# Designed miniproteins, single chains, continued (5), part 96

Each design is a single chain, and the fold is of that chain. pLDDT is the mean over its residues in the fold that is shown.

## One batch from the design tools (miniprotein)

Design m19338
Fold by ESMFold2-Fast:
Structure m19338 (fold): chain A 76 residues (1-76)
Amino acid sequence: MEDVRRALADMMEAVADLMIQKSSDIPGSIELAELYRGYARALRESEEEARRFREENRERIERLQQLIDEYLEKKK
């Protein structure tokens, strides 16, 4: 629904902004934040564009998440 899609987009933008402000030192965080902003943009446009963005960027998101997880494990 439109309201849920907008709320999700706002959340994705907020997370991206927070990652840039607080986590720019973490490898891959800026690139992941850019992907979150792209997803938020797609969500604001339509459900179809959001689905397309997620499908096209699934592997990139998974790879970046893996890099961040590896970095966080190193901190343990």
Scores: mean pLDDT 75

Design m19339
Fold by ESMFold2-Fast:
Structure m19339 (fold): chain A 60 residues (1-60)
Amino acid sequence: SAALKAEAVAAAKALAKHVAKESGGDIAAAVSQAETAVSSLTEEEAKGLVALAKQSGVKP
């Protein structure tokens, strides 16, 4: 599931950037933390994250 992992990383980064922009947070730190968090996700959780990003209208 290399494709799923790549898609989950892109989704996590996009969501982290969006949330950080809206809250006035550190975008670089949020993106780095999102990448680390994605590496510990199961395939089911990664798929859920991708679906959440698509539903939220956030683009990678």
Scores: mean pLDDT 75

Design m19340
Fold by ESMFold2-Fast:
Structure m19340 (fold): chain A 125 residues (1-125)
Amino acid sequence: SRQEAIKEAAAKLLKAIDLLSKDADEETRKILDGLKLAIEETTKLEDPDEAIKRLFAAALRLYALMQPDSPTAAEAKAALLEALDLLLSVTEDPVLAEAIEYLKRAIETGSDEDLGKALSLFLKS
């Protein structure tokens, strides 16, 4: 169901946060703790479209906090990609779907242009 996919996507994002928190400095860890709370609150939303949009916003911010040379970055990116695949499978907004696909490409390739496109489309969704 959409609700089950949303909860599973949230769990994958929380896994990525836990992985990144192991190597994070104090400032980054505080930001990650804030994202964890936001994701947990998002799973309580009754509107699945709003939940998907908020989880995508969390995924965007989480990716922006990743350092390319972090020892946990590869495993965190894998969890993030799994979360994005789940969100893509249940989103009904075509603009948000395109934003998710651009973020997936940015994570896989390191493309700043694809990241910029994901952000631009998200703001229009």
Scores: mean pLDDT 88

Design m19341
Fold by ESMFold2-Fast:
Structure m19341 (fold): chain A 81 residues (1-81)
Amino acid sequence: MVEVLQEIYEKRPEEVLAWAKENEQKLKEISKQPASKQIEFLKELVEYYLKLARELGFPQEKIEEFEKEAKEQLEKLEKQA
């Protein structure tokens, strides 16, 4: 997961930084929300990075590994909520 995010950042640093900056306040607010809302936000974030990875021409296998890992982590968070 982190390796894919790092490569996206290296190829699209402006887009990643703009996303982080725009979502800094939203991240602070969402941390105070119920777990269900936090999970919804994380799902949006995962979809955003998957879209960028596909647009950047990442190998399908690497995209699928990232998607699988993200899904497993999100399901674990939902089970704990």
Scores: mean pLDDT 71

Design m19342
Fold by ESMFold2-Fast:
Structure m19342 (fold): chain A 95 residues (1-95)
Amino acid sequence: DEEEYEELKKQLEEEFKEIEPLASPEKAKKMRELAEKALEAFKKGDVEEFKKYLLELIKIALETLAPVVDIDIEEALKLGEKRVEKLGERLEAKK
């Protein structure tokens, strides 16, 4: 559980470091705030808030990448949604 929290935190920090240089200051700030809220919800075991903030973070990240990377945004969003659901299920199982 603590290990899963630290792994998620590290993954989000590494992903953010790659995306941050491509984002406007406003989008970078919003992504940071969403990541913090998602991690806080994860730590509290709040599955709905966790899923909400993580999905918003993924959407902003994909919007940031879309102008600079030839990526299938629809496919990437669908994979992101599946990641959010899977992590949410794991968090819910800990209740």
Scores: mean pLDDT 80

Design m19343
Fold by ESMFold2-Fast:
Structure m19343 (fold): chain A 94 residues (1-94)
Amino acid sequence: SMEREELIKKAEEHFKKAMEELKTAPADFEKAKEHLYKAGYYYGLADAEEKAQELLDKLVKTLKEAGVPQIDEFAKAFNDGLKEGLAERKAAEA
């Protein structure tokens, strides 16, 4: 649906902002986590769990290769958002 496409676009925008925050000097880890949470949340609302999981796996690999600290916290923020979005979607369907 058009709503699903809009939600995926919002998720992609937040993911991009998270990566920008991690790339800047100095990196803003708290803003990166906020954007990762929102990215997960919008993927959850869009019922795009498979796409979200692929992106998370790529994120973890990229951050590990780059030697970024707090990888588990970034992954947790994304997953917490995803779970909340999926839960809200499920509640709205009931």
Scores: mean pLDDT 83

Design m19344
Fold by ESMFold2-Fast:
Structure m19344 (fold): chain A 85 residues (1-85)
Amino acid sequence: SPQAAKAVAEIRALLAQAQARVAALEAQRDTMPREVLLQQLIAVAEELVAGLRALKPDLTPEQQAGLERALAELEREIAALRAQA
Protein backbone atom coordinates (compact mmCIF):
# COMPACT_ATOMS: atom_id res chain seq x y z
CA SER A 1 0.00 0.00 0.00
CA PRO A 2 1.33 3.50 -0.87
CA GLN A 3 -0.24 4.77 2.37
CA ALA A 4 1.54 2.08 4.45
CA ALA A 5 4.86 2.83 2.70
CA LYS A 6 4.45 6.56 3.49
CA ALA A 7 3.60 5.75 7.14
CA VAL A 8 6.72 3.53 7.46
CA ALA A 9 8.89 6.35 6.04
CA GLU A 10 7.33 8.80 8.57
CA ILE A 11 7.95 6.30 11.43
CA ARG A 12 11.63 6.08 10.39
CA ALA A 13 11.84 9.91 10.33
CA LEU A 14 10.27 10.16 13.83
CA LEU A 15 12.71 7.55 15.20
CA ALA A 16 15.70 9.40 13.66
CA GLN A 17 14.48 12.73 15.12
CA ALA A 18 13.99 11.15 18.57
CA GLN A 19 17.50 9.61 18.46
CA ALA A 20 19.01 13.00 17.53
CA ARG A 21 17.13 14.75 20.38
CA VAL A 22 18.23 12.08 22.90
CA ALA A 23 21.87 12.38 21.70
CA ALA A 24 21.73 16.19 22.13
CA LEU A 25 20.34 15.79 25.68
CA GLU A 26 22.94 13.13 26.60
CA ALA A 27 25.69 15.51 25.39
CA GLN A 28 24.47 17.95 28.10
CA ARG A 29 24.42 15.26 30.85
CA ASP A 30 27.29 16.74 32.91
CA THR A 31 26.00 20.37 32.64
CA MET A 32 22.28 19.73 33.30
CA PRO A 33 20.52 18.79 36.57
CA ARG A 34 19.55 15.08 36.52
CA GLU A 35 15.83 15.81 37.14
CA VAL A 36 15.73 18.22 34.17
CA LEU A 37 17.49 15.66 31.93
CA LEU A 38 15.01 12.93 32.98
CA GLN A 39 11.99 15.20 32.33
CA GLN A 40 13.33 16.13 28.85
CA LEU A 41 14.03 12.46 27.99
CA ILE A 42 10.50 11.51 29.13
CA ALA A 43 9.04 14.32 26.97
CA VAL A 44 10.96 13.10 23.87
CA ALA A 45 9.79 9.51 24.47
CA GLU A 46 6.13 10.55 25.05
CA GLU A 47 6.14 12.69 21.86
CA LEU A 48 7.57 9.71 19.94
CA VAL A 49 4.84 7.38 21.31
CA ALA A 50 2.12 9.89 20.31
CA GLY A 51 3.56 10.31 16.79
CA LEU A 52 3.84 6.54 16.29
CA ARG A 53 0.25 5.95 17.52
CA ALA A 54 -1.06 8.59 15.07
CA LEU A 55 0.51 6.65 12.15
CA LYS A 56 -0.75 3.20 13.27
CA PRO A 57 -4.07 3.26 11.28
CA ASP A 58 -2.11 3.71 8.01
CA LEU A 59 -0.09 0.48 8.57
CA THR A 60 -0.89 -3.12 7.55
CA PRO A 61 -2.26 -5.42 10.33
CA GLU A 62 1.14 -7.19 10.61
CA GLN A 63 2.98 -3.85 10.87
CA GLN A 64 0.39 -2.61 13.43
CA ALA A 65 1.10 -5.70 15.62
CA GLY A 66 4.85 -5.01 15.44
CA LEU A 67 4.31 -1.33 16.30
CA GLU A 68 2.10 -2.21 19.32
CA ARG A 69 4.89 -4.45 20.71
CA ALA A 70 7.42 -1.61 20.23
CA LEU A 71 5.00 0.90 21.87
CA ALA A 72 4.54 -1.43 24.88
CA GLU A 73 8.35 -1.52 25.34
CA LEU A 74 8.57 2.31 25.03
CA GLU A 75 5.77 2.73 27.61
CA ARG A 76 7.68 0.44 30.04
CA GLU A 77 10.87 2.51 29.51
CA ILE A 78 8.92 5.76 30.12
CA ALA A 79 7.53 4.27 33.37
CA ALA A 80 11.09 3.33 34.45
CA LEU A 81 12.33 6.89 33.73
CA ARG A 82 9.38 8.37 35.68
CA ALA A 83 10.24 6.12 38.66
CA GLN A 84 13.74 7.72 38.68
CA ALA A 85 12.42 11.33 38.46
Scores: mean pLDDT 88

Design m19345
Fold by ESMFold2-Fast:
Structure m19345 (fold): chain A 96 residues (1-96)
Amino acid sequence: SLVEDIKSGDPNKVISALQELIRLSKEGRFDELREIHEQLKKAYEENPSGIILSSLIFVELLMEMPVPQATKVFVELARSLYTDEQLQTLLDSSEQ
């Protein structure tokens, strides 16, 4: 599942999961984003992780603003957690 991929901390699984969050937002699937937000909030409460927290924030940004803007804000906040190549993959996904 998307939440389990984020909880794994595996960089490839995490980035793929974040790309899926972008896709859900582009499709207007905000009910699914709210469910994922609740699951990530519980995951963070049980085992605090920068990756889980950053993913939680990204879902919140995707619910509040357009995908390209949300992704740019997320990239600036997440610079220390991901490589430039990984962050560029998310930016590219936000514009396609």
Scores: mean pLDDT 87

Design m19346
Fold by ESMFold2-Fast:
Structure m19346 (fold): chain A 61 residues (1-61)
Amino acid sequence: MSAEEQQKLAIVKAVNEGLKTGDAEAVRERVRAQLLAMGHDPETAERIADRIAANVADLAA
């Protein structure tokens, strides 16, 4: 399996945990950290993490 595939699974796990707990801040932090570990710049990582966290907050109600 590719490193990219494993990294994508880590993001999916963070989102799933956020949906169970309703903790969008934890999702934001985990996704941001994972994207930084993948070599994304901080601005891109924050932008993507914020969007994912906002979606989790909306879905968790």
Scores: mean pLDDT 77

Design m19347
Fold by ESMFold2-Fast:
Structure m19347 (fold): chain A 68 residues (1-68)
Amino acid sequence: SSLEKGKEALKAALEAGDEAAAGAAGYGVMISATRNGDKETAEEALKLAEEAGNKVAALGLRHGMKKA
């Protein structure tokens, strides 16, 4: 699914330290999770970005939440 691919992309970008890729992947994950009503996945994605200390990923996730 698009959500599963987005989660894998977000994790890969966070592990690589690629802030721009993490932001873009986070945006997509939040849109997909919010539209599917998957609050648990949305909360997990935000937690991953916050624990990684990646501000760009956190911004991408929050922007995706607003656009969904």
Scores: mean pLDDT 72

Design m19348
Fold by ESMFold2-Fast:
Structure m19348 (fold): chain A 100 residues (1-100)
Amino acid sequence: SRRRAAGLAAARRALERAIELLEETLKNPDDQETARRAVEEAEKAAVLLAQLGVDAEAASEATRLAWEGLQNPETREEKAREALEVARRLLERVDALLAE
């Protein structure tokens, strides 16, 4: 449906932004603002994917990992790396659904 395709496209854009911000967090772990923006975009993607019934648990996991990294600077790089792995797999899944 056009509504489903639009929702998937919106989730894809949020995932791409989350991935970019997580990659920036890995380059500059002391930048709390970048880490916060990564959480916001991951959460936006998670909400959109949950509304579509698409991989809601994995989307919530990526958001949780990004949030844990935001809260503890000592683990931020490791948590951002873990969140990035989950987010990249979700992006591949969303791309596959959009190709249908």
Scores: mean pLDDT 88

Design m19349
Fold by ESMFold2-Fast:
Structure m19349 (fold): chain A 68 residues (1-68)
Amino acid sequence: MKSELQKLFELAHEGNLEEVEKLDLKKALDEMREVAEAWGMSVEDLIRLQVSNEEAREYVLEKLKKLE
């Protein structure tokens, strides 16, 4: 099954921000922390690397900042 992180990045790539809001963003953030730590980078750097669309990237960053 697709992880919440994988779903988040796929929906952000598609520009489907409404469906992003329906995801378990806390679980996606926890999964991002694990991947970022494994790659030796910050969660913010991982998002900037994976989400090339500027509007979707800023939207995701803002949503995750509110969860911290």
Scores: mean pLDDT 75

Design m19350
Fold by ESMFold2-Fast:
Structure m19350 (fold): chain A 82 residues (1-82)
Amino acid sequence: MAEKERLIAAAEAALAELDTFIETQRAAGALSEEQLARLEEIRARGRALLAELKAAKSVEEAEAKAREFTAATVGGLRSIFG
């Protein structure tokens, strides 16, 4: 199902961007250890939701998991930075 593959690719790309962001922030030393810990929690949750998205048996289930992924990642970043 093409939509599921598209959603998985988008989620994987988002996690790769988050990985780069976290590594960059650690190198820069601009964020507190607490903020870095929260970013790690967001990354861990994103990985778990990506696994659930990959396990989805229907487009509807995949879309629901993709929305949960976006809420966890975007919502989590918003809670740290705004």
Scores: mean pLDDT 83

Design m19351
Fold by ESMFold2-Fast:
Structure m19351 (fold): chain A 111 residues (1-111)
Amino acid sequence: DVEADLAALEATLRRIAEENGKPIYLEIAELLAELARKIVENINEKEIEEAVERLRKLIDEEGPVAAVEKAIPETKTLEEAALLGLVLLRNPEVPEELLREVAKKARELLK
């Protein structure tokens, strides 16, 4: 059940935001939930696979934080934005400014 999975993801991210005390994590949790809902409405498996492969290659070359920094200006799809958010949330010592840049890009793509 995709809706249940999305609700579970949002609940987990909100809990992390509450425990950490940083408002940006709550904003990222809400944006990731919105991105996931839009992606599920029109799933393109090839776009997802290509986005994953591009980001994985960049992470292997530069590390996760630097890879996200380089990927932000070239991010054009909801799938790419969601992957950037997930990578940052798996790295708890990420600079808050980088979280804000990904949030801004996600908001621009959701308009």
Scores: mean pLDDT 77

Design m19352
Fold by ESMFold2-Fast:
Structure m19352 (fold): chain A 99 residues (1-99)
Amino acid sequence: MEEIKEKGRRVAEYLREVARLAREAAPEEAKDLIDQMEAQAKKIEELVESGKVTEEIAKQGAYVGAGLAEEAADILEEKDKELAEKARELAKELEKIAE
């Protein structure tokens, strides 16, 4: 149970960090992705707080989050290569949770 909650928290944290990087360097180009990442993070945070998070929910959130993080990294490549690389690292961490 605690391990599932920890996975959910990490998914939300990684999504919020990628959203922060995207907002810093490409707020206009990444607007829809930022909104999606923040909405997904909030949903997972609410499920963790209510005790309703499941292994499947955490993994699905990580899978969706990895895709969003990769798209954000592609946008960031045009603006800031270092932030793009960090976003790709966070996408890989999300992929590990999804597996």
Scores: mean pLDDT 86

Design m19353
Fold by ESMFold2-Fast:
Structure m19353 (fold): chain A 85 residues (1-85)
Amino acid sequence: STSEGRQKLSDEYVAELRRLREEARELAERYKDNPEAVELLREGAETLDTMALMSRDPTVAGTAGGRGREGYRRLRKEAEEIVKK
């Protein structure tokens, strides 16, 4: 059913955003000598936490999950660019 499909999408997004949250923690530890990169990764982690909570609602999971993933990836790229210099 459509309700079951939305619940599955919700569960999948929550799992994906939680995995990215752990990645953000690991990258913050890796880049610990670069405070600017660490702050971007912490901001990304907070966004992932907020969007994961919102993604538990099946009616908004697609939007919240997608925005959480995209927002984190943007902040991750910015952090990686800072570290690369």
Scores: mean pLDDT 87

Design m19354
Fold by ESMFold2-Fast:
Structure m19354 (fold): chain A 76 residues (1-76)
Amino acid sequence: SPLLPSVLKLFQEIQEEVAAVPELDPTTASNFENAVSLYEETVAEAGSLTPEELALKETALALSLIGVREDLRLLK
């Protein structure tokens, strides 16, 4: 996989956490949709990016996913 295994695992865990919420608030839903878009973009572009550009996108994706996770925790 072009992405780090830790980033893929985080993405899968967040997808499951989001799917477990019966009614997701619009802000958290929007933030998750943004994270999904960034994931899809990173996967599509990974083969054409420099190692530095890939690392920046992976960092941005990880931070976006952590943000969604924190939003979900704050509603508890």
Scores: mean pLDDT 80

Design m19355
Fold by ESMFold2-Fast:
Structure m19355 (fold): chain A 93 residues (1-93)
Amino acid sequence: MELSKREKAREIAVKLLKEEGEVEKSELIKRISEETGMSRSAVSKLINELVESGVLEERIGEDGRRMLSITESGLKLFEGEQEALKEMLEREA
């Protein structure tokens, strides 16, 4: 069963930020692009949408790098998305 590339990219972003706490924006975009096969431009748009919706937050790190982290609201939304995906898989069985 295949998740869309966009849904998979979102899951990878949230998982990495949950595990690592904070990741450089360009590095996160690169990793998701490599894992999903999406263009860096498409991944960048997705990440910007997640920041605009309050799922992720963007900060300037001590070295001037743009850093991303997951918000409390984003963590709760991620838990909801995991349950929705589980229900969708069960419905197709």
Scores: mean pLDDT 74

Design m19356
Fold by ESMFold2-Fast:
Structure m19356 (fold): chain A 60 residues (1-60)
Amino acid sequence: SSEELQKIIDEIVERTKSVRSQEELVKVINDLLKENPHLSVDEIGLVNQAAAKTFQENQS
């Protein structure tokens, strides 16, 4: 479970590295969540946090 979650977090980070707009960010997050409908609210929060952090780093 925790190993599977880490793999999902790593995947959203990789997908987000090339994201340059908020519209693209929302799309990659939504696509990942559709692929992983079993995620809890807390786990969805971790996915959103990882994506937002990666996106912020892309703006620097």
Scores: mean pLDDT 84

Design m19357
Fold by ESMFold2-Fast:
Structure m19357 (fold): chain A 73 residues (1-73)
Amino acid sequence: TDALRAEIAEVGKRIAELAEKVPEEVALELEERVFARAEPEILAALAAGDEEAALRAYLRALRELERELERLV
């Protein structure tokens, strides 16, 4: 999980840099939309006690958010 946590941190840093280049309301709307779609998979993994699966689902959501933000800049 440490490797997944490190990758999440790196993707999160890139998302923060991209979000600074778009209007705050647009960045927030994209974040809400992406994580609403990811929420069922993350919650199911957490309910099963599968931390790695939850982190992988979260990382996929972050990568989707990164791609959507990149399309706007």
Scores: mean pLDDT 85

Design m19358
Fold by ESMFold2-Fast:
Structure m19358 (fold): chain A 69 residues (1-69)
Amino acid sequence: MEEAIEGAVNAARAALETGNPIYLDLAVAELVEAGVSRERAERAVEAAYQALKDGADEETVKRIVAEVL
């Protein structure tokens, strides 16, 4: 799970840095592969993306994802 959260946060950051929405799909896929439901994974990725846009640090973003899951 920890590795999946890190992968999802990294993919969400790539989406923000590149503007390419495919990285958000990759972030969702990372969490789904780790056993998270798609609906919950989508909410977690959206929360992570918003936190990154708001300038949150990496540990804060990881905690937000874990709290949504």
Scores: mean pLDDT 82

Design m19359
Fold by ESMFold2-Fast:
Structure m19359 (fold): chain A 94 residues (1-94)
Amino acid sequence: EEFTKKLREELSKAADIAEQIFAEVRKMLEEGKSIDEIVEFLKKKLGLTPEQVEEVRRILEAIRAATNEGQRDLEEGVLFFHLLMLVFNQLGKE
């Protein structure tokens, strides 16, 4: 129960940070920023490994390639989940 409470608090903090990063990425996508610019932003913000950079690049390319709203929503959801896990992992290294 104490573990569950602490986990919930840590997940809540990670979600708040991920939402802020996701909002900035969405703004960059809407402004027509290149995938390279968005990847560099995320690399600097989250300290991504080369493998994580390639994973995020693939997701961003999938969002850009989406031809309907449902596909775009799905790919944006995948991006948010990855950002959440990356932030949660950073907080867990304290």
Scores: mean pLDDT 80

Design m19360
Fold by ESMFold2-Fast:
Structure m19360 (fold): chain A 72 residues (1-72)
Amino acid sequence: MTEEERIELIRNIAKKLNLPELPDDASASEVARALEEAILKATGTELSEEQREELEKYLKELDEAEKKVKEK
């Protein structure tokens, strides 16, 4: 996955969850942490099971993509 494709995926997740814009230089893992923190803060640790599962799936894909790029 290219850097641009990864950023595009991150933006799609943020839009889907109606979250604020992310820093320009954020890595995928930093964005994943920021998304999780923002959601927890907004919901007081209560997320619907479906929302949590969908978010986890997207974050997992981002983390794996970043790890592959960083390891190469």
Scores: mean pLDDT 59

Design m19361
Fold by ESMFold2-Fast:
Structure m19361 (fold): chain A 83 residues (1-83)
Amino acid sequence: NPVLERLREAAEELGFRVVSEEVEGNVIRLRLEAGRARVELTIRVSEENIDETIEGFRELLEAAKATGGSLTATLSDEPPVFT
């Protein structure tokens, strides 16, 4: 799965360890750890927005690492919108 490979690379670049990975069709579920940070993500992927999904994933991991806490999130098949 090329999207899973890109997500794994992004996580490793940010110092996160992939604790578990699960793929079910277009849904990727990841559990990640870095220091005190624990991240559980459900990622719903569309071919149209893969780059935006990976960018949002990186930003989410950086935020989780900064807070050092537990975070559970779902990334939709639509690009993230900044408010």
Scores: mean pLDDT 75

Design m19362
Fold by ESMFold2-Fast:
Structure m19362 (fold): chain A 84 residues (1-84)
Amino acid sequence: MLEERLRRAEEAIRELGRAKGIPEEQIEAFIALAREDILALPTEEEQIRKALALELAFEGQLADLQGRHELAEELYRKAAEIAE
């Protein structure tokens, strides 16, 4: 379910970017670069894992920004485990 994983990662990136007040053009440029990096991976399984790791990492950054530090730690840990 690669397309669904990519969309969730993209939404996590957009949510953090908007929360930090980053211009939409810069957010979309970053998403395009991230998508290119994911799709350059040789297997769909690796692409799905990378997309999931990015989703969790950006959700963790948003949680941390919102003061939810314990949730951020859990999300970072899960992202690191998936990125193995």
Scores: mean pLDDT 84

Design m19363
Fold by ESMFold2-Fast:
Structure m19363 (fold): chain A 66 residues (1-66)
Amino acid sequence: MASAKAAVVAANMAERFSANDEQRNQLHTGFLKLFSALPDDDALRELSRITYASSSVDDLLAKLAA
């Protein structure tokens, strides 16, 4: 389920970047849109690209909002 995948990824990224609850909710929404918009393989490639390229929670949120 896209929702479950988004929640797990959001939690892991929130821990990595020390995100607050509001930022974690924004990450969950962003990843949910990603997993809902793309086939699983494409979503995983995009997830890897975005998360690897991101140096902060703000940078990650900006990439997800684009």
Scores: mean pLDDT 78

Design m19364
Fold by ESMFold2-Fast:
Structure m19364 (fold): chain A 93 residues (1-93)
Amino acid sequence: ALAEQRAAVEARMAAGETIPAEALAAVQAEAPGVAAVLERAGHHELAALARRLAADPDAAVALETVAALAEHAAKLTEEELERLQAEADRLEA
């Protein structure tokens, strides 16, 4: 989702369009939810980036933050995600 949103925004900027406030607001509106999930999973650095995106009104900084989030998220392996989920499930039991 974030990578798709980033690609859509980059394509619009390349076409000479300004980022519509509505599209930027949609990305920023998702950021608090993403931050909450990342915080619960123990990914504090990624959660901090998502919170920054939510708080930052600057479109250029928002795009850079989305790019950083997508790159760091892509580095998380399925094995690491499964391991974290298994630990969370154990704590709930």
Scores: mean pLDDT 59

Design m19365
Fold by ESMFold2-Fast:
Structure m19365 (fold): chain A 107 residues (1-107)
Amino acid sequence: KEKEELEEVLQAQIDEARELVEKDPTIESLVAALRRLIAVLKKALELGLEKIAEEAEKEIREVIAKLKELDPQKLVDLIKETLGIEVDPNTPVDEIMKKILEAIKKE
């Protein structure tokens, strides 16, 4: 009931972030999507919602990859502002994702 309702809300947020990027893959849309997906990932990990966390992580990787192609400096700035993590513009997507997970778990 309450857990299922939270899973539905978080899934809807993931779906909205995906649609935002698919409809208009701009830097602004990617930034907005990444912020939403990181918030969803934090909440899913906090609540032990493994499937939602895995889906959010997958979508984060895709958004990071696209943003890195369009504006690697904007990606670096966003990650620093959102999570306090410093990454190089050439840091691989998987390493960025690993650092995001570590930062979320340290909170």
Scores: mean pLDDT 83

Design m19366
Fold by ESMFold2-Fast:
Structure m19366 (fold): chain A 61 residues (1-61)
Amino acid sequence: MDKETAFENALMTAILMIKQGRSEKQIAESIRLNLKGHGVEASEEEIKDIIEEAREEVEKM
């Protein structure tokens, strides 16, 4: 899986977890594991950016 596809999957996971009321720590850990599972390394800043994008998407719903 390429990095862009892995980031999209991580974003969808973050959106679902935010809607479930999961903590930011739980979301960050799930994203990190998801990305590693796809062979993609991400910085903490990139993980934070995915969570910020997910929050914006949830607000639009």
Scores: mean pLDDT 81

Design m19367
Fold by ESMFold2-Fast:
Structure m19367 (fold): chain A 74 residues (1-74)
Amino acid sequence: SLDAAREAAEAEKDPSVRTGLGVAIAFAESSGVPVDPETAAKWAEFLLIADGYSPEEAKKRAEELRKLVEERIA
């Protein structure tokens, strides 16, 4: 779940894979493990900022992921 998403981000360093941090969190949810939308967004925002995205861009992408996850499980 969240640990798996973090591990995937840590293992991959390519910019294209870094953009997929949110996809890793969404994938964990689709594996039958419920992921809280806010927690998923928090993780995505944190990892994107750590990856070098600007705070505003990271927040925007994380919010988009949060809504997508919420819509999917709600």
Scores: mean pLDDT 60

Design m19368
Fold by ESMFold2-Fast:
Structure m19368 (fold): chain A 85 residues (1-85)
Amino acid sequence: MERERAAEEGDEAAKLSVKETKDPRKGTGAAISAIGASFGAEKGLPGEEVATSGEGAAKAAESGGSEKGAEEGREAAEEGRRAAE
């Protein structure tokens, strides 16, 4: 289950980053990217495009310490992959 594995790794990394950085600006940037990816999925953009945006947002959220942003990014990436089929 690659989705569960990726989410688990991302959640752990995000929690560690939050404890260490406490930088809401990093989280905000990642969250904005994740929201953009989710909105793209909702509008029916190509799955590949949405999946790429979502993965990027999730990784940015992990480094910035935004667990919520990482979750939203992964959700958008999952929807994008599903739509690509």
Scores: mean pLDDT 52

Design m19369
Fold by ESMFold2-Fast:
Structure m19369 (fold): chain A 94 residues (1-94)
Amino acid sequence: SLIEGALEFLKLLLEGERARALERGDEATAAAYDQAIEIVDEVLEEAKENPEMSFEEVAEKLKERLRERLPDHPDLVDRAERAIDWLVREHQRS
């Protein structure tokens, strides 16, 4: 549930950034955040089905998939990866 909670928190952050993009009329960036949220949902379901996976393994899978599917949005991917790395680090500290 800690991994699931961290991924749900990441989704809230991405949804917030999507809302901000929509408020400024940036439809392309909002669509990219929709794709990022879908990728997080896919990885969250995989984590639920495979509770033996470590948070580090889940985080690496998520980052790889974001890089692969969002190559035209490197700034978004970089921001998401920083948030993921922070969540992994906080989980290891807690």
Scores: mean pLDDT 85

Design m19370
Fold by ESMFold2-Fast:
Structure m19370 (fold): chain A 86 residues (1-86)
Amino acid sequence: DEPSPEERRELLEEMRRRLREAAGDRETLSADEIRDIHFELMAKYADDPVKREFIGEVARLLLEKAAENGGVISISEAEAILDSLS
């Protein structure tokens, strides 16, 4: 099972908001900040294993990109990854 296209859009938009909030006026996020967002979303969707699996996959892609860049990801790179999953 996978989230519906509408649920995926809503989850990606929530992730986008949380990434922007965490960055504030900065252009980058650390891998630790991505992990914190992932942890919060896992807690929020504790009763929905399908949404949790999707959130985990998105977090994995963001963390892989951060690892390529020495532990940071730009907001523009993070948004490009989210857009690719829409």
Scores: mean pLDDT 86

Design m19371
Fold by ESMFold2-Fast:
Structure m19371 (fold): chain A 60 residues (1-60)
Amino acid sequence: DLAALARRLGVSPATVRRIAEGGARALSDPVAAKVGRADLTKAYGEENAEAVLRLAEELA
């Protein structure tokens, strides 16, 4: 999943892991979680944002 997401986003697997780790921290705070989801959706699109947040939940 990590390697597939990295290919889709055009970044390294390490970058995807860092983004997901940031998302996992945001998910522990309801306000930060809303902002983080919006930022990811703006940067990568809704489908990719949901995939990253799902990965963040798996890493948490």
Scores: mean pLDDT 66

